# Designed miniproteins, single chains, continued (4): the designs that were tried, part 60

Each design is a single chain, and the fold is of that chain. pLDDT is the mean over its residues in the fold that is shown.

## One batch from the design tools (miniprotein)

Design m14062
Fold by ESMFold2-Fast:
Structure m14062 (fold): chain A 91 residues (1-91)
Amino acid sequence: FEEVVRETIRLAEELGFKGLVETAERVAEQYERLRDNPEVSRRVEDDVRAARELLEKALKDPNPRVAAVHVTAASILLTGALIEMELAERK
C-alpha cells in the first residue's frame, strides 16, 4: 500500500496539482493511524489504487477535458478515503 500511495503522490506532482499531493499525503498519514480496522483499510486501499490509475490516465491523455475528468474523479476518491477514515476513528 505504501508504494501505491507513493506512486499516487508522484503522479499528482507530475500533473502539477499541489492540493492532490497534500491530500494523498494526508491519506498516508491517517492510514498509518487507522490500521486496526481491516474493512476500512481495504476500502481505502481500493480507493487509492483507483485514484492512482485515474491520475496515470490523466497524465497520458492529450485531451485536457478528459484529463480534468480523471483528475477530478481521483480527487473525489482520495477525499472520500479521508472522510471514511475520519468517520471510522469517531466510532
Scores: mean pLDDT 78

Design m14063
Fold by ESMFold2-Fast:
Structure m14063 (fold): chain A 99 residues (1-99)
Amino acid sequence: APLPPAQTITAYLGDVYDPARGETLRGRGIVRLSAEGRVLEARAELLDADGRVVGTLDPAIAERLREVAEEALAAGLSLAEVQARVGETAARIAEALRA
């Protein structure tokens, strides 16, 4: 039976070259929302060149993305605005991780 798809927000968390792997890993933030506009999960992960999850970023990053999404939803913002707020927060985290 087709369930209404849970909304998934994906955000870029920066790229990090891993000399042990000889490749650039991509940081990806994920926030999954229910059809009712609740945060079901948040995670921050590292992907290899093939898109495989090879690691997890600091749990504090996932928690920050969750908090931003929950605050935006509580403020009555649209899903597009929630996506923008999560994306802005992820961009700031990416910048901090490169510093």
Scores: mean pLDDT 81

Design m14064
Fold by ESMFold2-Fast:
Parts: sequence; structure tokens; C-alpha cells
Structure m14064 (fold): chain A 86 residues (1-86)
Amino acid sequence: SARELAPVEAAERRFEEALALPTKEERIRALEELRRLLREQIEGLRALLAQPGLDPEERAAAEELLRRAEELLERVEREIERLEEE
């Protein structure tokens, strides 16, 4: 279970680290890279969930990860927009 959460937890940590960067330009660059990685992760999770024969526990874990990744992606996109408006 912890293993399945690790990529999303790493992405959440990267988001916090990006917000702590000293310049607006560095923060935007880090957030744009995180957005790219989150999109790839979301595509992978959607592909996994489309597979027939996933056990119910694995499906539930993947659905939770997808929700968390999508929520983090929305936060990342909102923060990029906020920084670009400055």
C-alpha cells in the first residue's frame, strides 16, 4: 500500500519544495516540470484502471492515487497562473 502511494507523495513533496524556491522564475520552472510529471502519472493510472481483472483492493488504491494526483495537478496549474499574473 505504501509503495503505491510513493509517486504521489513524492509529487506532493516536490510541490512544497517548488513553492520554497527563492525566485518566481525558478518556482514557475519547477511547477511546469511537476505539471508534466503529474500528467504522465495520471495517464498511467487511467491506463491501469482501464485494465480488466484488477483486484478490488488494487483498483481502490489506484482510484485514490488518481484523485490525489488530479487534485495536486489543479493546485499546480492554479499556482502557475497566480505566479504568471504577478
Scores: mean pLDDT 84

Design m14065
Fold by ESMFold2-Fast:
Structure m14065 (fold): chain A 88 residues (1-88)
Amino acid sequence: SAAAAEEAEIEAAIARLREEHGEEAAELARRAAEAVRERDPERVLEVVRELAERRAELAGKPREEAEKAVEEHLPELLEELGLEPPAA
């Protein structure tokens, strides 16, 4: 029951992020959700950044654009999932 509730909460957070910030944000959130299962916000950030950097590279865009997208959307994802953002 707890595991099912957690999965539903993650899916709801991804769906909400898609509606508010678009498909790119939702895809970043989906990949980050896998790292969330380890309950490590730093790892979530690393996975999301790696995905964003790879996408930017494939699109011929600078990595700074990918980093901005992560910075804008990751806080909402972490908040929806009940995780604290990593310390500076």
Scores: mean pLDDT 67

Design m14066
Fold by ESMFold2-Fast:
Structure m14066 (fold): chain A 87 residues (1-87)
Amino acid sequence: AAAGERTLALVQRHGAVETEVADKLNEARKEAQRLVDEGKSIEEAIKLMKEKADQAVADATARDPGAAPSVRRIAEEILEKTKKELE
């Protein structure tokens, strides 16, 4: 079973860090778009997004190691979507 079905508190904690990572990276996407709009390269904006994604995943994993696969997947999906949106 994924996310410890036996304990609602553990399931809720997993969901909380997943939501936090998604929210942080969606904010970073707006920052990346702003950088491109200000005349920065797409490569620079993507680099910022990768740094934000790595930081968010590391923070979430430190707080909830069991969420590591899910938060990494969320970060990768948002990074890919951002790259396509900027290109």
Scores: mean pLDDT 76

Design m14067
Fold by ESMFold2-Fast:
Structure m14067 (fold): chain A 111 residues (1-111)
Amino acid sequence: SEAQQLISQIIKEAQEAGISFIESPDPREMFVRVGDEIYRVVFTDEIDPNERLFEVDLERKEIRLSSELLKLPSIVQLALIYLAALNVARLRAGEEPLTLSEEQRKQLLSL
């Protein structure tokens, strides 16, 4: 499906950019490495998934995703975390963030 191709492409681009998950002794804590920085991944009910799926705080080194995304398949959650991490890398490089089209967003959220 087009959604599966999008997921695969996001994961591939993130891995090629050197983005990786960091092992944590606490299974409740999730971290990703973006370049030489470590970002904490947090799911929060303070983000409306109809307005945005995630937000990035470069100062606090935190990636926040809507807790509604926890209802999606784990591969979709993984792809969205990688997309947020790609946006960290792009913002640090002075590039524009990657955005999902309305169609792409609907396809991912319907899985």
Scores: mean pLDDT 84

Design m14068
Fold by ESMFold2-Fast:
Structure m14068 (fold): chain A 85 residues (1-85)
Amino acid sequence: MLSEEEIELFAEALLKVLKEDPEVGRLILLKLAETYGIDPKLADEAVEAVKAGDYEKALEILKEFVRKLAEKDEEMVKLNVEGIK
C-alpha cells in the first residue's frame, strides 16, 4: 500500500501543475477521473481552491483524489511517485 508521504508527493506534483497551468492541470485531473471512475467534482474543487489561492485546501482535495486513484490503480500511482522522487 502507498504511504501517506507518497500520496502527498503525488498530490504536491499535481498541485504544482495546477499552479503553473490551471487549464492543463484541470484536463489531466478530469481525464484521470474519467479513466478510473473517480468523481470529477474533486477535480473541479481542486482547481477552484488553486484559483482562490487556497493551496492548503487544494492539497487536501488532491490527496483525497490520489487516494482514490491508488485504490483503482496502485501501480500507476507508484510509478508516478518514483518519477518525481
Scores: mean pLDDT 80

Design m14069
Fold by ESMFold2-Fast:
Order: C-alpha cells, then structure tokens, then sequence
Structure m14069 (fold): chain A 134 residues (1-134)
C-alpha cells in the first residue's frame, strides 16, 4: 500500500547516506504528486464524493510531511527548514479540521490542496539543497 511504502521509505531515511536520502525524497515526492493529481482528477469528475477524496489526499499529505520531518530531524536540517515544516504541519492540522467538519467549498478544497502540495515541494527542494551540502 502507499502507506506501507512511504512508512518503509521513512524508516530507510534514518540510516541512509545524503545521496540515498535525496533519492528517497525524489521518490516520495514523485509518488505524492502522482497520487494527489489522480485523486484531484477523480474529485473533479465526482464532486459529490469530494470529502471521500479529501480524506485520501489529506492522508497522503500527512504521510509525506511525516517523511520530510523525519529527514529534517535525522540530518539536523537548519532552523529555517524546520520552521517551514512546523508552519506546514499547522496548515495540515487546520485542513484536517476543515475536512472533518465538512466546512470546505469545492473551490476552497482545490486551492488548499494546491497550496499544500506546493509547500511540500518547496520544503523537499530545500532539504535536497541541505543534503547536497553534507
């Protein structure tokens, strides 16, 4: 499953070299982008099932964020990256509450997904730059 794959890659990141960690980040981000894009497309075709797709998207985002936080922690990433991860965690936690309360319009949900994926990609890029400096 996607969960088992990301959890396995998260565990592998704890003992990986900087070069291997870059490959793991690229793999996880590639899977996240592909899966979220597919789920958003399905959500657009079946808007009545929006909250079912949002739960799946949010779950993928939460797994990806946990992976990036783990890489940041084990590689002692700079405070600037760790602060961005903390802000992203707070944003994900707010989105989780909105999904649970079913308080989002379709347009609001799409905009939030786009912002979260873009911020995950930004943090991943910063972590790759950090790892290349090691």
Amino acid sequence: SLKETIEKLTEESKTASPEEQIKLIEQVMGMTQLMVTALVAEMKENPEKMYEYLEEILYIVELTLTFLQTVADVTNAPASIRQKLAALQAQVDRFRRQVENKSLSFEEALAEIERLVQQLQEVATLLIKHLKSL
Scores: mean pLDDT 90

Design m14070
Fold by ESMFold2-Fast:
Structure m14070 (fold): chain A 89 residues (1-89)
Amino acid sequence: EEEKKKLFEDIYEISKLVLEGAEKTEQARKDGNVEEAEKIREDYRKKILEYADSKGSEALKNVAERLWKIAEEDLEKLKKTYEFIKSKL
């Protein structure tokens, strides 16, 4: 189904942004740069929300919020979630 494929493609793009943001934030924290880590986190949250808003989909906004929460709680779980999403393309 074309609509389901489009939704999965958008979910994949959001998952990429969430994973990239989470990994860059963790790297900055490991480097001892807490200020830079917070800036990266905020910049990526903005990008993720702008992407979801641009698609006009409430389902996509809900997915974005859930993936963001997973990223903040458990980066390894986010990586597994990303691999699962990628496997559906």
Scores: mean pLDDT 82

Design m14071
Fold by ESMFold2-Fast:
Structure m14071 (fold): chain A 95 residues (1-95)
Amino acid sequence: SEEEIERKAELLAKHTGLDPETIRNILEKVEKGEVLSDEDIDALIKAAERAGLPPYVIDLLKEMKEGKYSKEKQIRIAKSLIDGLVYLAELDEKS
């Protein structure tokens, strides 16, 4: 839902220091099954780095930017990363 996207965008912006509008646009694209732009992928790289995710996650995003993955694989990767970032942010809020 739009409300759920907005909630997640605000939460991730708070924890990553990224612009909420940038995050919302990425979340909307992923929900619609759209491929991410290079700028969107760069924003996810920054989010992953700021969240302290392992180097292999950053490498995976760089490979996605290089066009090494199908559309379906890119969407799956982006969705899994976003779900993980939201989960970590929610854990931090509860502590």
Scores: mean pLDDT 85

Design m14072
Fold by ESMFold2-Fast:
Structure m14072 (fold): chain A 68 residues (1-68)
Amino acid sequence: SMEELENEVLRRLIEVLDALRAGELSRAQALAEIDRVAAELRKRGVPEEEVERWVASMRATLDRELAA
């Protein structure tokens, strides 16, 4: 389901943030991962408004962590 997919991908984003903080991943690479997943969701036929809400949630999480 979309809800399960959102939860799983959010968890993966948190792992990406941990790698970013450890210096194992660049900020640009973290942002590129968000865009890559969003493109995949759109191609799978997920409604664009749902994808946009999901992306906004993921980017907000990334932004808050990077701002700290």
Scores: mean pLDDT 73

Design m14073
Fold by ESMFold2-Fast:
Structure m14073 (fold): chain A 89 residues (1-89)
Amino acid sequence: KEELKKKADEFVKLADKYEKEGNYRQAALWYLKAANYYLESGDADKAIESAQRALELARKIREVYGDDVAADGIEQEAKRLIEQAEKLK
């Protein structure tokens, strides 16, 4: 689905912007949304890449904000998306 891939690409750009601004929570959420859209479009490699970026940001959320609950939620969702995408390969 070409529309889903284009939306996911836009979400990655938005996530990159939030990450550069130091808004790690928003960046992680947009990477997760991008991963989900890539997964639905059948692009397993990009889904894994976006979910892995969210996983990295979960660590920063713990370090910068001390927000273990938010970080745990992001890690759980990112790992789920990676597992689903790997099954498409």
Scores: mean pLDDT 85

Design m14074
Fold by ESMFold2-Fast:
Structure m14074 (fold): chain A 83 residues (1-83)
Amino acid sequence: ASDAQVRAAARTLRAFEDDGYVTVTVDGNTVTLTLSDDPSKRDLVLRALKILEENGVLTYTVDGNTVTVTFHGDGALVREVLA
């Protein structure tokens, strides 16, 4: 993905954290999201992640209320936005 796409995707995750949809933990280019217990908030986050994956910006896996996101770009750009 381009640097602009990586930064835009990271800003999307930041906006979800700021609005209480997720909590975010960053380790390099891997981001761990803890989802809200609100099904509507969960659905919106997962729909956004699916679009970003279809655009080749990231991949994600879901395990219960935890989502592991791997960005297809420079981890320094992810940390710049989310750390």
Scores: mean pLDDT 84

Design m14075
Fold by ESMFold2-Fast:
Structure m14075 (fold): chain A 109 residues (1-109)
Amino acid sequence: SREQEIRRLIILSIAGLTSLIMYLHVKSRTASPELQAKLDQFIDQINALSEQLQQAMDNKDVQAALNTLQQTIQLLRDFSREFADVDPRLSNIFNRQAQNLEETISKIQ
């Protein structure tokens, strides 16, 4: 059904964000203290958004899910810009994740 497809897309989005968080935890262990602080802030913000997305899914609130995905895209784009000069590879990872979430929104709408 359409509802099952939307649920699947949201679950995959949460899984993708979880994978990104795991990667950032590994990366932060070898980073400078200043970079570690920025990565920890990002991880906290993504965790909060992932919890909001899970709540929206549990409540079957498609609009809340779309709003949370849009907020997540904006956060990824903001961090991509912040890291563009200091870590271009990480910046590209954030942009790729944002593009994947934009694709997900297009399939739900």
Scores: mean pLDDT 87

Design m14076
Fold by ESMFold2-Fast:
Structure m14076 (fold): chain A 98 residues (1-98)
Amino acid sequence: MAEQEKKDIESLAENARKAAEVARQGNYDEAVALATLVIIGATVGAKYSSNPEVAKLLKEARDHAARAASYMEQGNGEEAARHFERAVKLLEEAAKKA
């Protein structure tokens, strides 16, 4: 896989990790901004990945980031953080396969 694809996915994992931290703090604006970066990046990565397993993991990470954003809108930062942590795990697995 291209080194750039791996680095891009690792950057998404860092954004998801930071989102989990700020979600627990109740920082809705920052958590939603970070979730948006993960959703967009994972969507683009999945569309252009030549590896179907990487594309699948990126789509699952996107869905968890979207669900986390929904929990933040509901004021549930702890559930949002758990969904961001699931996204991190999926993104780390995708980066290993990239």
Scores: mean pLDDT 86

Design m14077
Fold by ESMFold2-Fast:
Structure m14077 (fold): chain A 70 residues (1-70)
Amino acid sequence: SEAAEQAALAAQLVAKAEALGGTVTAVETGVLEATDPVTGERYKAAWARVDLVLDGKPAFLSAASEPVRL
């Protein structure tokens, strides 16, 4: 499900942020729809973003699932 894909991406990014020694400050997830400007095909992908602090500096990580044709 889209919710499961979003949760999996978020969990992966949180683990990566922690592995980098970062402190996670925010987690956001969603679904993106896009149209290929060349083919006109429509696609959907889950995404996640994690905001973190590394050595006192703000940073972020983001990821998206493989796009699925609509």
Scores: mean pLDDT 85

Design m14078
Fold by ESMFold2-Fast:
Structure m14078 (fold): chain A 131 residues (1-131)
Amino acid sequence: SEVEEVEKEIRELHEELKRRREAILAGELSDAELQELLDRVEALWDKARPLLDQLSKETQELLVELLALAAVAAVRLGDDAGAVSFLLRAENIAEKIGWENLSEETKEALEEARRALEAAGLEPLYEEFKK
């Protein structure tokens, strides 16, 4: 089914980016590599968005982690609007799942993205986009 195909794409991209996570957080990736990551997450988001309510909780959490990592990558690129947009998408899914129901890995990914935006001074832009 379309749902099964999107869930597979989410799992595959998550597994790939999990291997690159420390390099992304450490600022070891080039601007071109960061942009490719953002483009891939955005393309996957476009496929997943209309199917969100049909995705398993586990797959929704993996998507939250991908969006949170994309927010960090956007901060590294100086894409302030992109960073805020990715974090808000991640938080919207996390809110629907419920914070107490999230895995520790998903909570950590959201906290890392929030800290990256805070360190970049993006809280005012975040509050404007949230409204």
Scores: mean pLDDT 87

Design m14079
Fold by ESMFold2-Fast:
Structure m14079 (fold): chain A 76 residues (1-76)
Amino acid sequence: MTPEDRAAFMKERLLELGIPEDLAEEIAARVAAGDKDRALTARLHLEAAKARAETDEALREELERLKEEIEKALAE
């Protein structure tokens, strides 16, 4: 799977969860541009957030936190 394929795949999943298109695209691009390990960690956290969150609001907050973690990891 190429970084571009991963970005597209991640964006589609985020859109299916009701995340706004601009935010989904930015998160997907960050994940694809970073290390694969960081992408896997973000995915695991997202799956855990889905299990806990039953509303779009709670899920969106978790995704925004994941975005911050990815940005910090990439800045390292």
Scores: mean pLDDT 62

Design m14080
Fold by ESMFold2-Fast:
Structure m14080 (fold): chain A 97 residues (1-97)
Amino acid sequence: MQEFLDRELEALRKRFGLSDEEVEEIEREAEEIIRKHREELQEIIEAALKEDSSEEERKKLELLLRALVFAILVALREGLDLAKEGAVGRLVKLVEE
């Protein structure tokens, strides 16, 4: 899964014309958001997982959540107006705050 996300990140960088410096800045911002809002992100993960979910499933969801935070930051930098409803909307609000 990580290798797939790394390829998608490279494709996203090329599509939006992001420099290596801009990618590093966005990755740093994503890491800071994840660190600052760790408890709220864990609540989202727990709400999405079933009681019998495996450790592997949890790790995959955490990885997808990191990728989604990065994608939201790229969208905001491109001036896209993102919906603030539902689970994705909750993540957008965390990224903006």
Scores: mean pLDDT 69

Design m14081
Fold by ESMFold2-Fast:
Structure m14081 (fold): chain A 91 residues (1-91)
Amino acid sequence: SLEEVINELKKSIESGDFSNLSNLIKKLKELGVKIEIKPLSEEEQALSEEEKKKLALKAIEEGNYSKAVSIALDLDIEKGIRLIQEGVSKF
């Protein structure tokens, strides 16, 4: 259900675990939710990880799933960049 997918997205954002994010986006689209991924504004990009999480959760409460997903992807990319930087030290 839509509510179940939204609850999974909220848990993903709260935990910082984005491993299932692509599947959640797919499920939202299958449920008829229009997802438009846009870059964060310069002001939003300057927010801390914790502030971005709060912004994403507020977007969900407001029914703005495109904004919530865009913020979650930004957080996932930041985490991925850090993991790649750490991984390079092993090679």
Scores: mean pLDDT 78

Design m14082
Fold by ESMFold2-Fast:
Structure m14082 (fold): chain A 93 residues (1-93)
Amino acid sequence: SEAELLEKAKEILEKELKSLAVGLLRRYLLDEEPVPESILEEVAKELKKIAEKYNLSLETVVRAFVEILREELHVPDEMLKELEERLLKLLEK
């Protein structure tokens, strides 16, 4: 199911990317500042590698990543939605 794939993606991301990606984004998200495009491109590149390695959709990996940020940082949902849209747009390149 889609929910099972999302939970699996969250487990993978928490193990492999949580410390790095959360560390890169924490300053901007907590200060409610726009994340620089260069940082999002770095994060998108790592998410794409995980999607390819574990045969997950890019959408599933991005959704799982945003959910981890929601749980870890307690930032506004509107900011996380904008981040999700920006990451998906970068991954379409």
Scores: mean pLDDT 79

Design m14083
Fold by ESMFold2-Fast:
Structure m14083 (fold): chain A 58 residues (1-58)
Amino acid sequence: MEEKRKEEEEKEIRKLSQQPGVPKEVLEKDIEIGVEEIEEAVRKTVAMKPEERQKLLE
């Protein structure tokens, strides 16, 4: 049952990565760690300024 939910989360993350202003590298890097962290990273990245987003890429 949880597998279907994870697939939907990944689909939404991919959709968010297409949004201008969100670095794909941050989203792709977090995918290897876990979908939950990806969602949190996306929220923070979208709210952060470009300068702070570069720090997250580290």
Scores: mean pLDDT 60

Design m14084
Fold by ESMFold2-Fast:
Structure m14084 (fold): chain A 81 residues (1-81)
Amino acid sequence: SRAEILAELEGIRARLRALAAEAEAAGDTALAARAREAARAVDALIAQLDTLTPEQAEAALAAARGALADLEAELARARAA
């Protein structure tokens, strides 16, 4: 449902913002910048969510999940180094 997609996107946005702060604290300013860009993209999606078809909303959520997973993997590698 739209409400479930909204809740998931809000969670992804919150995690991306947290990831940006964590990357900044670790000294990875490039990763922090990428996480902030991703958070802004999710913010824009949330603002437009009610104008999207269900299929477009599901596709946008899938893309946001993928972007978060990739950035979290990069943060984990940075912390392991």
Scores: mean pLDDT 87

Design m14085
Fold by ESMFold2-Fast:
Structure m14085 (fold): chain A 98 residues (1-98)
Amino acid sequence: KEAEELRKKAEEVRKKKEEEVRRKVLESSELTMKAMLKVSEAIASKDEKERERLLEEAGELAKKATEVEEEGRKKKEELEKKAEELEKKAKEIEEKEK
């Protein structure tokens, strides 16, 4: 029972990892795409003040995208380690019960 419960918890953690990674990748991609659109608008603009504003907004979006990507990487590493620890504990219990 104890080993089976730990394996179920590890499976839940791995599923949560996949969901968190997918969500962060999509969020980062959306921010990057918005930044690229702002740069394209700036290049197309004939107004110097509008170009400056659009480039500043693009820079902020790009920075946010990088931050989201870093958060996703750290969260993935944490959840992967947690799942591995749960799986190792389950295996040790299974081996001791024999």
Scores: mean pLDDT 84

Design m14086
Fold by ESMFold2-Fast:
Structure m14086 (fold): chain A 90 residues (1-90)
Amino acid sequence: SRAEEERRRREREKRRRLVTLLSAIGILNAAKSFIEELLERGLISKEEAERELAELEEQIRELVEEAERLAEELGDEEARELLERILEKG
């Protein structure tokens, strides 16, 4: 069925997008930890660190919102649990 094939194609696209979003969130969280380390070592000012962390937090928020929508659409409870853990650590 054309409709069944299109549904499977859309599901594969959503799963690929979800994986991309989870990867991007992981990278941005690593960047936050790096900025915090630079601040602790005195290699960056408190003002610059606060600005960069705020920008990273906003980017993470947008990606998390999209990932949560996709995880709900796919019924992916493991992805939802992973996102909750990422948010609790950030």
Scores: mean pLDDT 84

Design m14087
Fold by ESMFold2-Fast:
Structure m14087 (fold): chain A 101 residues (1-101)
Amino acid sequence: GSAAARAARLIAEAQRAVDETSQKLENVKKKYDELKGKLTPEQREKVESYIEEAERALQAGKENLASAADDPVAAAYGTLQAVRTAEELIEKAEKIIDEGL
């Protein structure tokens, strides 16, 4: 395909990754809200910190994608990197929640 077609596919992939990771973040926030009473204060602080950092990373990814008109390939890769960071933080939060059960 053309360069434009490749860029469009990459933007679509980045948008899907944002949507899927947004759903994972909402799921971990719901799980945390349901189980936080079983966690120590230190565990709660760590989970809340990881959730906040994941929200910031995901928001940065959304903002990179909003700038796609300037450089669509760079915007898509920047978003995918931010999504990867958010996913790692979500996994860290889930691990602490699971250890608190």
Scores: mean pLDDT 88

Design m14088
Fold by ESMFold2-Fast:
Structure m14088 (fold): chain A 80 residues (1-80)
Amino acid sequence: SSTKEKIEELLKKLPEMSAEEAEKEVQEFIDNVDSEELSKEEIELAIKVLELVAKQSKDPDIKEIFELQAENLRKYLELK
């Protein structure tokens, strides 16, 4: 899946990005992805992306937004 490859590339690139670049790239990914179309493996990878960007974020409000998005995907994964 091209989506899986895109998520894996994000995971690889996130540690090399600035916090602002990581936040922008991850938000663009989330905004363009339909979670209902994601496989269980792709959802698990997307959760890792959200958790990593939250860890890199220095702004507590931005950190909370990504942590909440990760939690929402985790809940969705339990129902899938």
Scores: mean pLDDT 82

Design m14089
Fold by ESMFold2-Fast:
Structure m14089 (fold): chain A 58 residues (1-58)
Amino acid sequence: SMQDQINQIEQARKDMIDDYNQQISDTTDPSQRSQLQSMQSTQTGYMDRRIDQVRSQA
């Protein structure tokens, strides 16, 4: 179902955010932290758009 697809993306989104948060927490370099935060934000936005796209499908 469409809801099953959304649930799969939501789970992947949570796992991805948690992984990035761990990496951000482990880094002491401001440049690396900034890059990780930027990548996390970009990937989160991509997944949010995919969820919206699935919801917009008939």
Scores: mean pLDDT 84

Design m14090
Fold by ESMFold2-Fast:
Structure m14090 (fold): chain A 62 residues (1-62)
Amino acid sequence: MTLEEAFKIMDRDGNGTISAKTFKLIARAYGLTDEQTNAFIDDNGTVNYPKFVEFMQLIASR
Protein backbone atom coordinates (compact mmCIF):
# COMPACT_ATOMS: atom_id res chain seq x y z
CA MET A 1 0.00 0.00 0.00
CA THR A 2 1.37 3.40 -0.96
CA LEU A 3 1.54 6.43 1.36
CA GLU A 4 -1.25 8.10 -0.67
CA GLU A 5 -3.49 5.00 -0.40
CA ALA A 6 -2.96 4.90 3.38
CA PHE A 7 -4.10 8.53 3.66
CA LYS A 8 -7.15 7.95 1.44
CA ILE A 9 -8.25 4.96 3.56
CA MET A 10 -8.02 7.07 6.76
CA ASP A 11 -9.88 10.02 5.17
CA ARG A 12 -13.33 8.85 6.29
CA ASP A 13 -15.11 11.99 5.05
CA GLY A 14 -13.39 12.07 1.64
CA ASN A 15 -12.65 15.79 2.01
CA GLY A 16 -8.87 15.58 1.46
CA THR A 17 -7.92 16.12 5.12
CA ILE A 18 -6.99 13.86 8.03
CA SER A 19 -6.26 14.44 11.73
CA ALA A 20 -2.70 15.28 12.83
CA LYS A 21 -2.64 12.08 14.96
CA THR A 22 -3.60 9.87 11.99
CA PHE A 23 -1.18 11.73 9.69
CA LYS A 24 1.77 11.23 12.08
CA LEU A 25 0.93 7.55 12.57
CA ILE A 26 0.96 6.90 8.79
CA ALA A 27 4.04 9.10 8.22
CA ARG A 28 6.07 7.28 10.90
CA ALA A 29 5.13 3.91 9.34
CA TYR A 30 6.69 5.20 6.08
CA GLY A 31 9.88 6.51 7.75
CA LEU A 32 9.06 10.23 7.74
CA THR A 33 10.38 12.60 10.43
CA ASP A 34 8.40 14.72 12.91
CA GLU A 35 9.98 17.81 11.29
CA GLN A 36 8.45 16.93 7.92
CA THR A 37 5.04 16.03 9.40
CA ASN A 38 4.71 19.04 11.75
CA ALA A 39 5.12 21.49 8.84
CA PHE A 40 1.87 20.19 7.28
CA ILE A 41 -0.37 20.38 10.38
CA ASP A 42 -2.74 23.36 10.32
CA ASP A 43 -4.11 25.41 13.26
CA ASN A 44 -7.13 23.07 13.53
CA GLY A 45 -4.96 19.97 13.97
CA THR A 46 -5.70 18.67 10.47
CA VAL A 47 -3.54 17.97 7.43
CA ASN A 48 -4.19 18.51 3.72
CA TYR A 49 -2.61 15.20 2.71
CA PRO A 50 -2.84 15.75 -1.09
CA LYS A 51 -0.47 18.74 -0.61
CA PHE A 52 1.87 16.51 1.40
CA VAL A 53 1.82 13.77 -1.28
CA GLU A 54 2.69 16.40 -3.92
CA PHE A 55 5.61 17.56 -1.74
CA MET A 56 6.89 13.98 -1.34
CA GLN A 57 6.71 13.41 -5.10
CA LEU A 58 8.61 16.67 -5.69
CA ILE A 59 11.49 15.77 -3.34
CA ALA A 60 11.61 12.18 -4.70
CA SER A 61 12.20 13.60 -8.22
CA ARG A 62 15.34 15.42 -7.00
Scores: mean pLDDT 75

Design m14091
Fold by ESMFold2-Fast:
Structure m14091 (fold): chain A 68 residues (1-68)
Amino acid sequence: MPSPEQQFHEELLRLLEEARRVLPDDKAMQVTMSAARVYQDAVDAGASTEEALERMRRVVEERIREGL
């Protein structure tokens, strides 16, 4: 199974590509960096990898929705 770090890296890159399809590069990077911080905060708070990835996805989806 992929490691937590590998899962985070793969999901972060996927979310960056999704954001870049609808947002300018600078905004896509800002959204992705915010999502990465949410992931790290969740892991530090004791959340599972699955929960932390879900929170990261929600942040990107909400920001894209706000930009549309």
Scores: mean pLDDT 81

Design m14092
Fold by ESMFold2-Fast:
Structure m14092 (fold): chain A 68 residues (1-68)
Amino acid sequence: DGTKTAEELLKLFIEEALKSTVEEAKKIVIEKLMKDYNLSEELAEAIVDNLIEETIDKLPKKIQEEIK
């Protein structure tokens, strides 16, 4: 079920971005995808970028301002 995985990745991204920066949070999620799913860095980055783009309106304002 892709929905549950996407929700967990989004939650991790939000938690890490609030603790540090969007850039560091993105790196953490990319590394997790590469390690847990054996994805290439390019594919993991594309997945993270797509997840952020699709959910931007649901992100905290602080994170939205850092992305925009």
Scores: mean pLDDT 79

Design m14093
Fold by ESMFold2-Fast:
Structure m14093 (fold): chain A 83 residues (1-83)
Amino acid sequence: AAEQARRAELLARADEAAREVSQLLVQVSDADPDVKTRIALLGGRAVALYRQGAQSSIQQAAALAAQGDRYLAEAKALAEQAL
């Protein structure tokens, strides 16, 4: 069913985001510890939001995924500034 496919997609996005955040933290390993902590927290929020979306209604899932996208983008921007 389409619902099952969307749930699987959000879980896949969560796993992908977790891997990407781990890669960013390796790339900025020499950065200030506070910057690394902020990247980890923002990335962790994105992963949590995608996972929550997978367990939520259609309407809530879309909003949660969008919020996750925002936090992930912010984590990436911070990592790029630290490089």
Scores: mean pLDDT 85

Design m14094
Fold by ESMFold2-Fast:
Parts: structure tokens; sequence; C-alpha cells
Structure m14094 (fold): chain A 65 residues (1-65)
């Protein structure tokens, strides 16, 4: 549970506009792990990431589909 909470905290942080493709992929991978335990929470975080950086949000959505 603590591990999931830590990953959620990282995903809740604002997505920097200068995020590299590698960092975006890592964020998407973390969202996929969260989705296995809580799809609703992962989808909410993806929506927020899309507001901060649409490209990152799109990558995260692709990993859940």
Amino acid sequence: SSELQQKLQQLQQPVPPDMTPEQARQLADQALEVASSSKEEAMRLIAQATRDNGEVGSMMVTYLE
C-alpha cells in the first residue's frame, strides 16, 4: 500500500513542460502499475497529466488501452 501511495504522489506532481520522452514513458509505466490496483485513480491522474502536458497524458492513455 505504501508503495502504491508513493507512486500516486509522484503521478500527482505537476508534469514539467520540458519532460523528456524517457521520463514520459516512465510516468506512463507507473500509471499502468497503478491501473492494475486502481483504474479509477489512474484515469483521474491521466486526466490531470493531460492538462499539464497533453503528450504525456496521451502516452499514459495508450498504455491503459
Scores: mean pLDDT 66

